# Ledger of designs, part 96: designed miniproteins, single chains, continued (5)

Each design is a single chain, and the fold is of that chain. pLDDT is the mean over its residues in the fold that is shown.

## One batch from the design tools (miniprotein)

Design m19332
Fold by ESMFold2-Fast:
Structure m19332 (fold): chain A 80 residues (1-80)
Amino acid sequence: SHEGSFNGVKLNKEQIEEVKKQIEEGIPEMREELLKDNEPEEVIERLKEFVKALLEDITDPELKKKLEEVLKKEIEKIKK
């Protein structure tokens, strides 16, 4: 489910891996969709705001690291 709350919720390892997969698939898909109708700089800004909002709700350090890694990778793809 894309609508799960992570704020104060203790996730098990299996749930963490599932959310990591959703992040790895979802952020690149969002980049591709936004680039259809938006300038590269605007897409970067929107991806940063989206990840920032998620980071406020996520307490797990592995998920925070994955969000930051995927965001950085997708921004680098846009800048090339």
Scores: mean pLDDT 77

Design m19333
Fold by ESMFold2-Fast:
Structure m19333 (fold): chain A 84 residues (1-84)
Amino acid sequence: SELEKIKDELEKRILNALRAALAALGPGASREELLATADRVVEEQVSAAVEEYGIPEEEAKEIREQLLAGTHRLVDAVLAARAA
């Protein structure tokens, strides 16, 4: 569906933006800082997509929740890699 394509594009944009933001924070960043950065990136990208594509509020909420879950899993993976 069109929404799935938008979601896939958002996931790519978020991943790229998050990688850049995490690199800027450096290897000493706390879990709290990483999660705050992930949440900010998701909100910025979802807001931009809502404006660009006119996504209905309920659908935007679902996309945001799924993307937040994905970025939180990525943060946990980064922290696990640092601990290894």
Scores: mean pLDDT 80

Design m19334
Fold by ESMFold2-Fast:
Structure m19334 (fold): chain A 60 residues (1-60)
Amino acid sequence: AAERAAHEEIARGVEAISKRLKDLYDQAEAEGNTELASRYRKGAEAAEKVAQEHRDRAAA
């Protein structure tokens, strides 16, 4: 169904965002910016949760 394809596309997009936030977390950690690193880590975790919810909706 079209809805499945849409959820799969959204999941892929959000997974890419999560990966970028993890890369930014690594950079912030390397720079010693622990506050910014914490924000990127929380953002990556939130994005992973959203991606999983869309994956679950695509599988339903």
Scores: mean pLDDT 83

Design m19335
Fold by ESMFold2-Fast:
Structure m19335 (fold): chain A 130 residues (1-130)
Amino acid sequence: MEIRRAERSDLPRILELLKEQYPTIQNTTVEDMLENGTVLVAEVDGEIVGTGVLLESGDRGWLEGLVVDERYRGRGIGRALVNALLEEGKARGLKRAELLVDESALGFYESLGFEVVRTAGNFYLMSKPV
């Protein structure tokens, strides 16, 4: 498995993966993520099997678009993507990484060292130092 920065040629596959979790996502949204954020992909045997996005706001990073192909779940790919995005954020001088999740994702991000900072309706704001 290789974690690398996404290229424009990866956009169709990234969009396909993101549509599984975000059915209404558009090509322009993925292009904006690639242009204005850090987009990483996980590759296995030449196939893109996961993606994750880090968007910067001041000294904080927002994690979005973390998706792993269901055929490849349970192999640590999501953990590897999050850890690589945190390393990128640290290298760029970010102090914290944050995200909004529903309760189904809490256990995964808690296992990565994120802590619930605030509840926001049916969502949880989670945060971790980088």
Scores: mean pLDDT 85

Design m19336
Fold by ESMFold2-Fast:
Structure m19336 (fold): chain A 85 residues (1-85)
Amino acid sequence: SLEDIKRELEEAIKKLEEILKKMKSLPSADPNDIKAIETAIEDLKILLENLDSLSKDEQLRVVEQARGAVKQAEKLLAEAEKKSQ
């Protein structure tokens, strides 16, 4: 359970970092969207470091937060890529 949560958070952070790298390479990317993704990455890294001190319910909320952040970042990347056409 805890190891699965850690793995899912690490995977989410890696996906966000890849999306951020792609966003920064696109001239059409909104600087506010880039900042939002950077903030989400830093927030999730802090939560990952403190995960062992969180309750089980808090850990599950962090997973939902991570999933939401990835979905939003993927949407922002797709919108920026469309504007680059």
Scores: mean pLDDT 87

Design m19337
Fold by ESMFold2-Fast:
Structure m19337 (fold): chain A 79 residues (1-79)
Amino acid sequence: SEELKRRYLLRLTYWANLAGVSLVERDKLIEAFLKLLEVNPDISEEEMDEILRKVETYLLNGKVDEALKFLEEKIKEKS
């Protein structure tokens, strides 16, 4: 649903802001996340929570490039 999508996006934005990523890197994370949802519209809440938890872990450890790469790999996996 649109509401669930917005909640996930807010969660991603929250962790990106907390991790101090640049606005450019934040926008790349948001774009990659939105693309993941576009190519996998049937993604489960459990799978999404697992993906976001992994992204959050990368961001908290200052690994923004790894977070982006992980999302890009998930997009390719679902495409």
Scores: mean pLDDT 83

Design m19338
Fold by ESMFold2-Fast:
Structure m19338 (fold): chain A 87 residues (1-87)
Amino acid sequence: DRHVLLIGVTEDEVELLQGGEWRTINVKELVEKYGEFVAEADAVRIGDKVVVSDEPMTVTFFKTPSGAIIAIVESRSPVRVVPASEL
């Protein structure tokens, strides 16, 4: 079964854990330029929240018709949100 989490993004930048390294991505710029941005990550940091799973996640960032940016996080294992202060 696929596990899906939707999370609102108010930040211009997010951090993706890829290959054991945190990478900063300007999601606002990428979504404005390309309409959506898709990446694989072992963890996703959005402001004070970190999205984690026991399996790699696919994250899709897109802009809604109202102008809000949403992240769709999908994994084969349950997806959960933890405070960044707990890492």
Scores: mean pLDDT 84

Design m19339
Fold by ESMFold2-Fast:
Structure m19339 (fold): chain A 90 residues (1-90)
Amino acid sequence: TAVEEAEEAIEAARRLAELLDNESGKKGLLEGAKKLEEAVKNNDLQGVENELQLLLGGARSIAESSKNEKAREAAQELIEEAQAGLDALS
């Protein structure tokens, strides 16, 4: 379900944040995960869609720019979970 995929995206975003040395990127992922968690709790489907789109964009940026292989792998996991959540909302 979209909720299950959103919860997986929250976990993937938090896992990716732990692998980043960039404080701005780390804070952005943690803030995005928190906002997505709040949207899920409030049954705000538009908020879930908006936050999944933002996390997807951030994850793609990290996958393209990071020199850390584990961070790129975690970013790919977040891309897959965020896309699955968006697909479930369609």
Scores: mean pLDDT 87

Design m19340
Fold by ESMFold2-Fast:
Structure m19340 (fold): chain A 85 residues (1-85)
Amino acid sequence: MKVVGVVIAASEELYEEAKRLAEETAAFYRSQGAEVRVEVLAGELSPEELRERAKKMVEELGAKVVASFVEEEPGLTVAVALGER
């Protein structure tokens, strides 16, 4: 079974946009048959900390992480971990 962890860190100004992006991202992966866990965080976290947090979500769902990626934009960072169970 496919498992996906998504973590988004956003500035206070972009927090509502980050929530919408999180819902859209979760809906996309769920449409592909994945179990999805999502978290949206306010404030600064490094891309590496977000990646590790997304990986931990996948591991906590009992899946093995097979890939991870991070996308950085001003005031908004998205980390995704893909897993298989």
Scores: mean pLDDT 82

Design m19341
Fold by ESMFold2-Fast:
Structure m19341 (fold): chain A 72 residues (1-72)
Amino acid sequence: SSTVSSLRSQADTLREQAREYARQAQKLYLQAANSTDPTVSSSLKSKADDYIKRTGDLSTRSRDLDSTADSL
């Protein structure tokens, strides 16, 4: 059905966004590890943690959409 296709497409989009946020988080963690300034390192880690949280939220929403599609 068009509804199932729409839900799957939305889930795919959220998974792509989650992967991008995860990549940004890894980049920021690497920058933090390479920083000699504790203030800069802490700031980068906080930003990375925010991206990880967003990745988790998007992954949960993506799974919920797939579960809804599976039930139809």
Scores: mean pLDDT 90

Design m19342
Fold by ESMFold2-Fast:
Structure m19342 (fold): chain A 85 residues (1-85)
Amino acid sequence: MSQELQDAILKASQDLNISLVETRDIVFDAINNKYIYKNGSLLDDVAKKLGLSKEDATNPYISVKAILLHKKLCGDINSCNLKIN
């Protein structure tokens, strides 16, 4: 995992009042499900579903925050349109 992604995880956890451990678990699950790359960039399909520009999707902080907000609002990733087949 890149240093930029690690910094993004810490910052997003603080901004959204989610524990650092939970934030890391969410991001690791997102990497395993191919929503986000290890450098912190979102996949194009995920970026479009989250309403992010291509430039924003390459920013690890914006990418992590968008994933966390989506999961928090939906409560379950399976109940939202973020599910990639």
Scores: mean pLDDT 74

Design m19343
Fold by ESMFold2-Fast:
Structure m19343 (fold): chain A 70 residues (1-70)
Amino acid sequence: PLTPEEARELYRRLKELGLTDSQAVALVIAARRGATLEQIEKMLEIIRKNGAPKEAVDEALRVIREALAR
């Protein structure tokens, strides 16, 4: 599971990519609760359908994958 420090850093990075506060919080909570990459990808698909740029969503997946690989 992510530490509080790792969770804060992930939230900050997701916000810098242009995700909304609620989107970034939902992804961080999912990652902390042990969501799989497939579950995270499904959440990001919904975020993209709600108007987030594809580039932001693709980079969000990459940074979440890096955070979960530790």
Scores: mean pLDDT 84

Design m19344
Fold by ESMFold2-Fast:
Order: sequence, then structure tokens, then C-alpha cells
Structure m19344 (fold): chain A 63 residues (1-63)
Amino acid sequence: GPAQEQLLEDIEREAVRLHITEGLSAEDAALRALERHGLDPARLRELIAQGHSIGEAIREVVE
């Protein structure tokens, strides 16, 4: 729904900012962005380990 779409956009923007501005890897940036939005990063790590792209993994965590 709209709230989940906004949350996904906010997480993706924060991850891009952390990657570009702070020099974090794309994976570390995504994990930190999830944590900053109150989400458990363990599921993102599991999805990436299973071969999902970072963008796919973020979407799966947020739904």
C-alpha cells in the first residue's frame, strides 16, 4: 500500500546516500538504512545470501 511504497522509497534513498556519501558498500548501506527505519536487517542478509539482489531483498523485507 502507499505507506509501504513510501517506506521502500525512503529506505532506497537512504541506502543510495550512505553508499555514495559515506562510502559504505551497497549491502552495508542497505542494512544500515533498514536499521534506521526500525526494520530487522537479518532478513535482508538472508535474502542476499540466497542470491537476491539488494533491491529485491529490500522490497521483500518491506513488502
Scores: mean pLDDT 83

Design m19345
Fold by ESMFold2-Fast:
Structure m19345 (fold): chain A 93 residues (1-93)
Amino acid sequence: MDLKKAADDLVSQIKDPESKEIVRELLDKSIETSDIRPAVAAGFINVAEIRGLSDEQLRELARKAVEILETVSGTGNVINELSKEIQKLLDKE
């Protein structure tokens, strides 16, 4: 019920069209499957946008988030792996 509105709000914060599409697909998957992990990944991509990652870095993070969701189980493990990827991109010159 509230999930589609929350998804629209998160998608609206993303400026890069490719990253926006990935975030939308992650949120749609979370709603369809009742799996919170894609929504958590979408939230991390939103935080990376706010932290000033470039459009290219945000696209790299979005693609990596999809890979993490396919290979890593458990919400805590997804959070840890996404946090590492964001930190790696923020430290990239």
Scores: mean pLDDT 76

Design m19346
Fold by ESMFold2-Fast:
Structure m19346 (fold): chain A 88 residues (1-88)
Amino acid sequence: ELTPYRITITVNGNGIDADGAEKLTREMIERAEKGEPEIHVTVNGTEPDLVKSNDNLALALDRVVEHLRRLGGRVESVTITFVPAPPP
């Protein structure tokens, strides 16, 4: 049976850009390789275009899922929380 991983991502402010997505991917993989089945990562968002942010997050998650699969793991759940910018 594959090892189940649970991933929680918190994005503060705007969405995530390509550089942020790459750092997020590296951090999630590093935590998984340390044997952490519950992975919690937080990133500050700099991308105001949420469509681009979603594309960047999808690419990061696809890479993490494939890496975990090669380690004999699987992603059981992914939770993404956007913390909005403070009101004006």
Scores: mean pLDDT 78

Design m19347
Fold by ESMFold2-Fast:
Structure m19347 (fold): chain A 98 residues (1-98)
Amino acid sequence: MSLPDEAQREEVTRRLMELLEEEARNEEEFQKRVEEEKAKLDKEEQELTEVGVELLRAILNRDEKKIAEGIERLKKMGQEEAARIAERLAEAVARLEA
């Protein structure tokens, strides 16, 4: 089922993925941006942001177990589309390093 703010959530998720990829090299600034983005979201979106941040870190670190756990969490939260995007992102990052 779609939430009223589905388009807003998709935009925030995409923006966070871009920011996290860029800021992964600067951990201090990365943590600050994550906190700022969390503060702007309601509780449901805070949970989505937390899972997204954790999953993106796992993808960048190539932690297969954490990637699987993050995708499973997104599916349990009803975020099937976000889970698919995460799977595709993990594949893209793997190809870039190959």
Scores: mean pLDDT 70

Design m19348
Fold by ESMFold2-Fast:
Structure m19348 (fold): chain A 79 residues (1-79)
Amino acid sequence: GLQTVTVPSSHPGVQRFLRHLLTEAETVSFATSDGTFVERPTSDPEVQAYLQRLLTEEETVTFAYDPNDPSGKAAIVLP
């Protein structure tokens, strides 16, 4: 089952991760409200706008992960 963690967007690690996605990463993983994981290109203008909103305007970021997933990759939860 999916687990979630909510962290302040002001957290230095969260800020660094979001900046990495905007500047260096090729893709980002999102979790939708129905529990589906979707990988999107970071070059997508809608993805960039959302990541910038998380970095500058939102108070928190929620991540979803499966503790039984050997990849350990976390996805950003979409509202």
Scores: mean pLDDT 79

Design m19349
Fold by ESMFold2-Fast:
Structure m19349 (fold): chain A 85 residues (1-85)
Amino acid sequence: SELRLQIETEATGGMSVMLLSSSAIGAASYDQEVAEEMRAKAGEVQRITDEGARNPERAEELAREAEELARRAVAETDARIAALA
């Protein structure tokens, strides 16, 4: 149903934003520039999530896009922090 897809999209987007927020907090302890870049990515994921919530027809596709973007950003940030240590 429309409501179910909207709730699932918001839940997936919320998880993605939480993952990025946790990574940004961790990054801020090591590198300010990396933390700023991660915050920018979190904002991008939030925007995609909001678009999905407003467009149930595209919600499933946009939720997957947001999740993939968040996972890639976290992995890249973790690798950069490890390289700086």
Scores: mean pLDDT 64

Design m19350
Fold by ESMFold2-Fast:
Structure m19350 (fold): chain A 87 residues (1-87)
Amino acid sequence: SSEVKALLAETLERLAELRATLDDAAYARQAGSVLLETYRRLAELEPSRAAELARVMASLQRVLATGSVEERVLVLDIAEQELREML
């Protein structure tokens, strides 16, 4: 849908800006919040994918809470690639 594409495009632009301006630790915190909000909204827009997106969000939340900076950046990069593939 146009709403999904707009959400994904906005999210990817925000992540690129954060990456350009922040160190890895600050990026992990702010990008993590952006991605969790995006997955929540995406699940609302695409109910058929809600269960899949909820599992991705739960995994992302766990790594962001317990992982190293390197692990957090890695899962954020994976999430970003998944969002790009949805475009």
Scores: mean pLDDT 85

Design m19351
Fold by ESMFold2-Fast:
Structure m19351 (fold): chain A 118 residues (1-118)
Amino acid sequence: DEVIKKFLELMEKKNLSKEERNEILDRVSYIIENSKSLDELIRQSVKLLLETFGPETVELLIEIIRNGKIEELAEKGNSNARVALYIFRAPIIMAKNEGLSNEEIAERLRKVLEELLK
């Protein structure tokens, strides 16, 4: 899968320290605890991923979600890919529980990304 391949190539170039990983995990916990809605959870998670890995990584992950290939990515992913997936775990689960399709989740994430990149 070309999208997964490109995502993993970007992840291989990122060097996260143990301290940076711990900060991300703490921030994910804070976002989950303090988000009042799915839209807020999505916005904060997209923002964290964007700040950590950059816009191309967010765009590729949105396409992986759209195509229903999150589990395939999880099986093939390195440590950085697992961090990126962890950031989006709660928003994806909550969106699925609200009955959203992969396409609908991807479109909400894309809209938030576009708003954050202005």
Scores: mean pLDDT 84

Design m19352
Fold by ESMFold2-Fast:
Structure m19352 (fold): chain A 97 residues (1-97)
Amino acid sequence: GGAGYRSVLNNAIDAVIDEDSEKAIKYAEEALRYAGNGDREKAEEYAKKALEYTKKALEKNSSATPISLAYVAEALSALGKSDEANEYYGRAYNLVK
């Protein structure tokens, strides 16, 4: 799983990052940090915050939305939520096709 999400992140790195996408990425990074430390409760809390801001970025047609979706997918994958992670990875992939 993770390698595919990283590919989407790398392809979107030159995108203009709006405030909602920046917050989504920041919260997803916190979710990944907590998941790596075994703190699943906090990881899930931050993943939910990342999803909220990713949704706002999607409504604005932000070019950075694929980055936000890929970070959220990585966080969900780290929590063992592979089905949810695959859904967000698929959304990110569809935006960069």
Scores: mean pLDDT 73

Design m19353
Fold by ESMFold2-Fast:
Structure m19353 (fold): chain A 104 residues (1-104)
Amino acid sequence: KKEELEEKVEKAVEALKKGDRETAIEYLAEALKLVESLEEVEEIINRLATAIMEENNKELLESVDGPGQEGMDRGVEVLALAVKSVVEARELVKEAKKKIEEEK
């Protein structure tokens, strides 16, 4: 069921926030076994990228004591982080897919 897919993705996100990449990949592999479409894979990638971005953006924001003079410059840094987060999320999904293929 979709609820099982969401549970596995949630566990993967939790593991990533704890720095446990191996456990995150294991939960992603289980989630990918439940996926029926490419759209569901895209949703997983977006969710992982958002989690990675939020953790990194929090640390980036903590290095600034307050709102900067120009929010536009901050936006460029956040966009660069977003791109990096999407790349990392896609790598995690590829690793999980490879793990499923190795099981065969």
Scores: mean pLDDT 71

Design m19354
Fold by ESMFold2-Fast:
Structure m19354 (fold): chain A 98 residues (1-98)
Amino acid sequence: MELIERLVELLRASPDPELQARAEEIARLAKEDLEEAKRAAFEAALENRLPEVAEILIQLAKELGYEQLIEALRERLDSLKNPNEYEQALREALDKYI
């Protein structure tokens, strides 16, 4: 799955050894159990608040059927007066993929 590969590459590029370890676990899971890999990737993307992962988070939420989370996120973002770069990226990803 290209989304998982992109997330793994982003996590591997991090200087944080915990994020690098998560990248290797997700890569391993992708070969053994794709659905568990999608869930692990979603959790890693949710904790990583960089604009670059916003698209991956939204696409994974869609693939996993997390419709309530997508709706709640859209409502929260629409209520923000001064969204930061991550929140702006999430809004753009929702508009693009949902």
Scores: mean pLDDT 79

Design m19355
Fold by ESMFold2-Fast:
Structure m19355 (fold): chain A 75 residues (1-75)
Amino acid sequence: SAEEDLAELEAWMATHEAKQTRKVMYETQQRWLELIKKYPKNKVIAITGLSVLEVIGRLTGDFSLLEEAKEIAKK
C-alpha cells in the first residue's frame, strides 16, 4: 500500500541520515521518484517527495529528477 511504502522509505532514510554521501543522495532521489511514479495521485507522497527532491537538487546541483517528478505529479 501507499502508506506502507511511504513508511518503509522514511525508515530507510532515517537509517541513512548520518551517511549523506553522493551515493545515498542519489539513491534517495531514485526511491522518491519511483514512489511518486507508483502513486502519482497520492498528495502526501507528491508533496513530501517533491520537497525531498528539491532539497537534494539544491545540494547536488542536479534538478533533473525533481523536474521529472513534477511532470508526473502535474495531473
Scores: mean pLDDT 82

Design m19356
Fold by ESMFold2-Fast:
Parts: sequence; structure tokens; C-alpha cells
Structure m19356 (fold): chain A 81 residues (1-81)
Amino acid sequence: SESLRETAERLLEEAKELKERVERGEISPEEAIFEADLLIGLAGIVLAVAKLAGDEEAAELAERAREVAEEALRLAKEKLE
């Protein structure tokens, strides 16, 4: 079973890849918004669980994943206009 840290690391990697795809124009803005919203939600859940469990490493990774996903969301919204 995937650990909280492994889940947080995977979400951070997915958020970074999404941001790069948005910056390169390799994903539609609409798809990027959907994927970013999903990643923000999932990272928020992992962050909350990690904080309750006292897993500081998982919490830090999940917080970073959420921040990167929020940046991807902002960039995708800017590309719609």
C-alpha cells in the first residue's frame, strides 16, 4: 500500500508535470484547470491526514504539491484570456 509520503511525493511530481505542460502549451487550459483542481483537492486531503498523523515530511510535500497545483491553475486560467 502507498504510504502518505509516497502519495505526497507522487502528487508533487504530478503537480510539477502539470505546471510544465501548461507552460509549454501541451495541455488545453480547460483540461489543466480540471487536473489542477483535482490535485489541489487531493493534496489538501493528504496534508490534513499527514498533520493529524504527525508526519511532517508528508505534510511538507503535500503542501508543496498544493502550491504547485495552485500555480498551474493560475497559469491555465491566464491562458483562457
Scores: mean pLDDT 88

Design m19357
Fold by ESMFold2-Fast:
Structure m19357 (fold): chain A 74 residues (1-74)
Amino acid sequence: EVLYFRMDASGNLTEISEEEFEKTTLAASEYADSDVIREAIQKKTGKEVEKLFLGVARDPETGEQLLLVKATTK
């Protein structure tokens, strides 16, 4: 299963659609394990995370940098 999230500056995860992830991401890279992000997703979903991709976007209202997360779960 593949899940998509937006993470704010406070580390809060909000689930988003694949379409929102693709439209919003300025750049994406495969990020080898982040324990913080992995644990946050596991607490929110109850699923183990196998792989993470991280993307970067900017909020058009505030100019604040947002972290976008694509997680493959089992």
Scores: mean pLDDT 69

Design m19358
Fold by ESMFold2-Fast:
Structure m19358 (fold): chain A 82 residues (1-82)
Amino acid sequence: SMMEQARKEAEEIKEKGKKAMEELAKQGIDTDVEKGSAGIRLVAGITAQEMKKVDPENGEEYKKEMEEYAEKLIKEAREKAE
């Protein structure tokens, strides 16, 4: 169905976005936590917006999920940098 295909495409976008956020956490947050955090949050926002374009009915859920994942990565990276 169109709904199942839209959700599958959104999940693929989510996985790509999560991988990009993880790579940013590894590269930037150890050197400059504020800049690294901003980059991770930016990728989360772009990822959620792309997911909303393919599955607009769940756009609010995707935005919240991506924001929560970004904050989790930032927290974990800050704890490792201490």
Scores: mean pLDDT 78

Design m19359
Fold by ESMFold2-Fast:
Structure m19359 (fold): chain A 80 residues (1-80)
Amino acid sequence: SLVEQAEAALKAGDLESAARYLAQAFEQETDPRRKAGILASLHAVEALIKGDLESAREYAERARALGLTGIADALLALIE
């Protein structure tokens, strides 16, 4: 899935590819909770690209709360 491809990109440190996969996943997702989690994940990646580690952490924690545990773990590993 696009979410799994985004997670793999994050684990490889490829933030640009992760953002593209998450943006596409957001457009295709119909479940509101999962869509919100994908959006939080995208915001976390955008914050990482800008060097805003505080916002990146907050968005990653929101993604975890919304059930995107794999993506949240990958994001938090890049921040720590």
Scores: mean pLDDT 89

Design m19360
Fold by ESMFold2-Fast:
Structure m19360 (fold): chain A 80 residues (1-80)
Amino acid sequence: SSELQKIAQDVYNFLNKKFGDKFSDSQLEALAAVVVGIYQDYLAQGYSKEEAAEKAVEFASKFVPLDEEDKKELKKILLS
């Protein structure tokens, strides 16, 4: 959907702003797509939006060094 495409773009823009000097555009685009996919998968399983967003942020933290403010910002983007 256009809403999911917007969220994926906003996640990519956030990741590029924070980590674009350390990771390639292709790596960050792939990570953004996977993060949004995880968020959607948990929603489809019946998790709340908040829980699904927390799980997606936890996944992203395995690949990029998110601090506590970064985690809050990424969660807010997913919930937009």
Scores: mean pLDDT 88

Design m19361
Fold by ESMFold2-Fast:
Structure m19361 (fold): chain A 108 residues (1-108)
Amino acid sequence: KKEENIKKALEYFKKALELARQASDIARQNGDEEAAKYFELAASYFEKAIQSLKEGNYDEAIKNAEKARDYAVKAAEASKTPVARMLAIQAAYFAKKGIEYLKEAKKL
């Protein structure tokens, strides 16, 4: 159902945002400034994706979530901290799942 897919997309984007914020804090604590910067950008775009989704702007939500996923991947590549890298990979995965659910919702 459309509403069910939208709720799942929102859940995944919120989980991705939480992981990006946590990873940014861990990276900063370990002096991993480049990774922290990419995590902050990922978090910012996840916040925009969530806001767009709440407003019913599904195309804008997908675009912002794709940007957030790109920055999460860059954070993983830049990360010198193993825990931060793992969180980045998980955030990118949740972003992908959220985007998939939102694309399915648009077909309904």
Scores: mean pLDDT 88

Design m19362
Fold by ESMFold2-Fast:
Structure m19362 (fold): chain A 83 residues (1-83)
Amino acid sequence: SAIEAIERALELARREGQTVLASALEKLLEAVKNKDSEGIGIALGLVGIAVGVEKLTGTLSPELAAAVDRAIDAAIAYQKTLE
C-alpha cells in the first residue's frame, strides 16, 4: 500500500540521518492517511526537492533512493483514486 511504501522510506531516511527527506516523507504520510489529495501533491513536491538536494550532495544511498521511488509511485497512484 502507499502507507507501507512511505513508512519504509521514512524508516530508512530516519536511520540514515536524512532529516529533510524524513520531514518531507512524514508530511506525505500524513496527507495519505488524511486522504488529502492537495496535501499529497504538495508533499510529493517537497520529497522531490529533498531527493534532488541529496543526489547533488552524494549522500543518498541506493536503498533509500529505491524506497523513496516506490513511495512516490505508490502515493501518485493513491492520489489518482481520490476523485
Scores: mean pLDDT 84

Design m19363
Fold by ESMFold2-Fast:
Structure m19363 (fold): chain A 60 residues (1-60)
Amino acid sequence: DPAREQSERIRRWFESRDPDTGVTLEDVEEMQRRYGIPQEVVDALKEVLLDSQAEAAALA
């Protein structure tokens, strides 16, 4: 199943990230370049990351 194979590669890539810093915008762009993720998915991921950053700032 190509979708499952791609999900496994993406999951392993995420697991290689520093858990303390999380996923950054640069990481999302690298993932798009490496795995050919559609722009719509990248845009959605960027929105989630920006929301997470805003939440972290509000808690500080």
Scores: mean pLDDT 65

Design m19364
Fold by ESMFold2-Fast:
Structure m19364 (fold): chain A 70 residues (1-70)
Amino acid sequence: MMSEEEVKEKLLAEIEKLKKEVEEGADPYEMMKKALEAYLKYAPYLSDEQLEEVKKKLEEFAEIAEKKAE
């Protein structure tokens, strides 16, 4: 069982990795789908404060993905 901090760190690292893949030319919709799947998988294990940090990271990713999709 991972600690909440480990879950948050792993989720943030996964989102950052997917963001870099989009910046390097990966399909923005596919990468965003993977980010949302990771969020849904780990969200139940996170505190409200940790969820806020993750949501901010996902919003930054969504802006980049939207820009690349257009």
Scores: mean pLDDT 79

Design m19365
Fold by ESMFold2-Fast:
Structure m19365 (fold): chain A 108 residues (1-108)
Amino acid sequence: MLAEAAKEALREAFGEEPDLVTEAVWANGGRTAIAAVKGELPDEIAQRLADAFLAAGLVTPEQAEKLRELGVKYIALAREVDGRIAVVAFKLTEDGVYEETLVRGEPR
């Protein structure tokens, strides 16, 4: 299950347990799962990052709303691409910059 891949990535990259786990199935049959840790990002930064993830097709509108409300500090995104699972983990900063770490799979 993709949620477990996202949780493992969060633990491996940051040593953290998720405060939020969500899954989505896309119209094209693609699947994504997100595990996120609550943080203290300013609302304007949290909204900008959630909007960017939504625009990039990484999250659904519902997932973007939950991430904005959480003020995410760490996030792991697992997706199924062409029968393979790709997982990337992000550390978000207060100025809206984030660091990416590929935990497993292909980064693109």
Scores: mean pLDDT 70

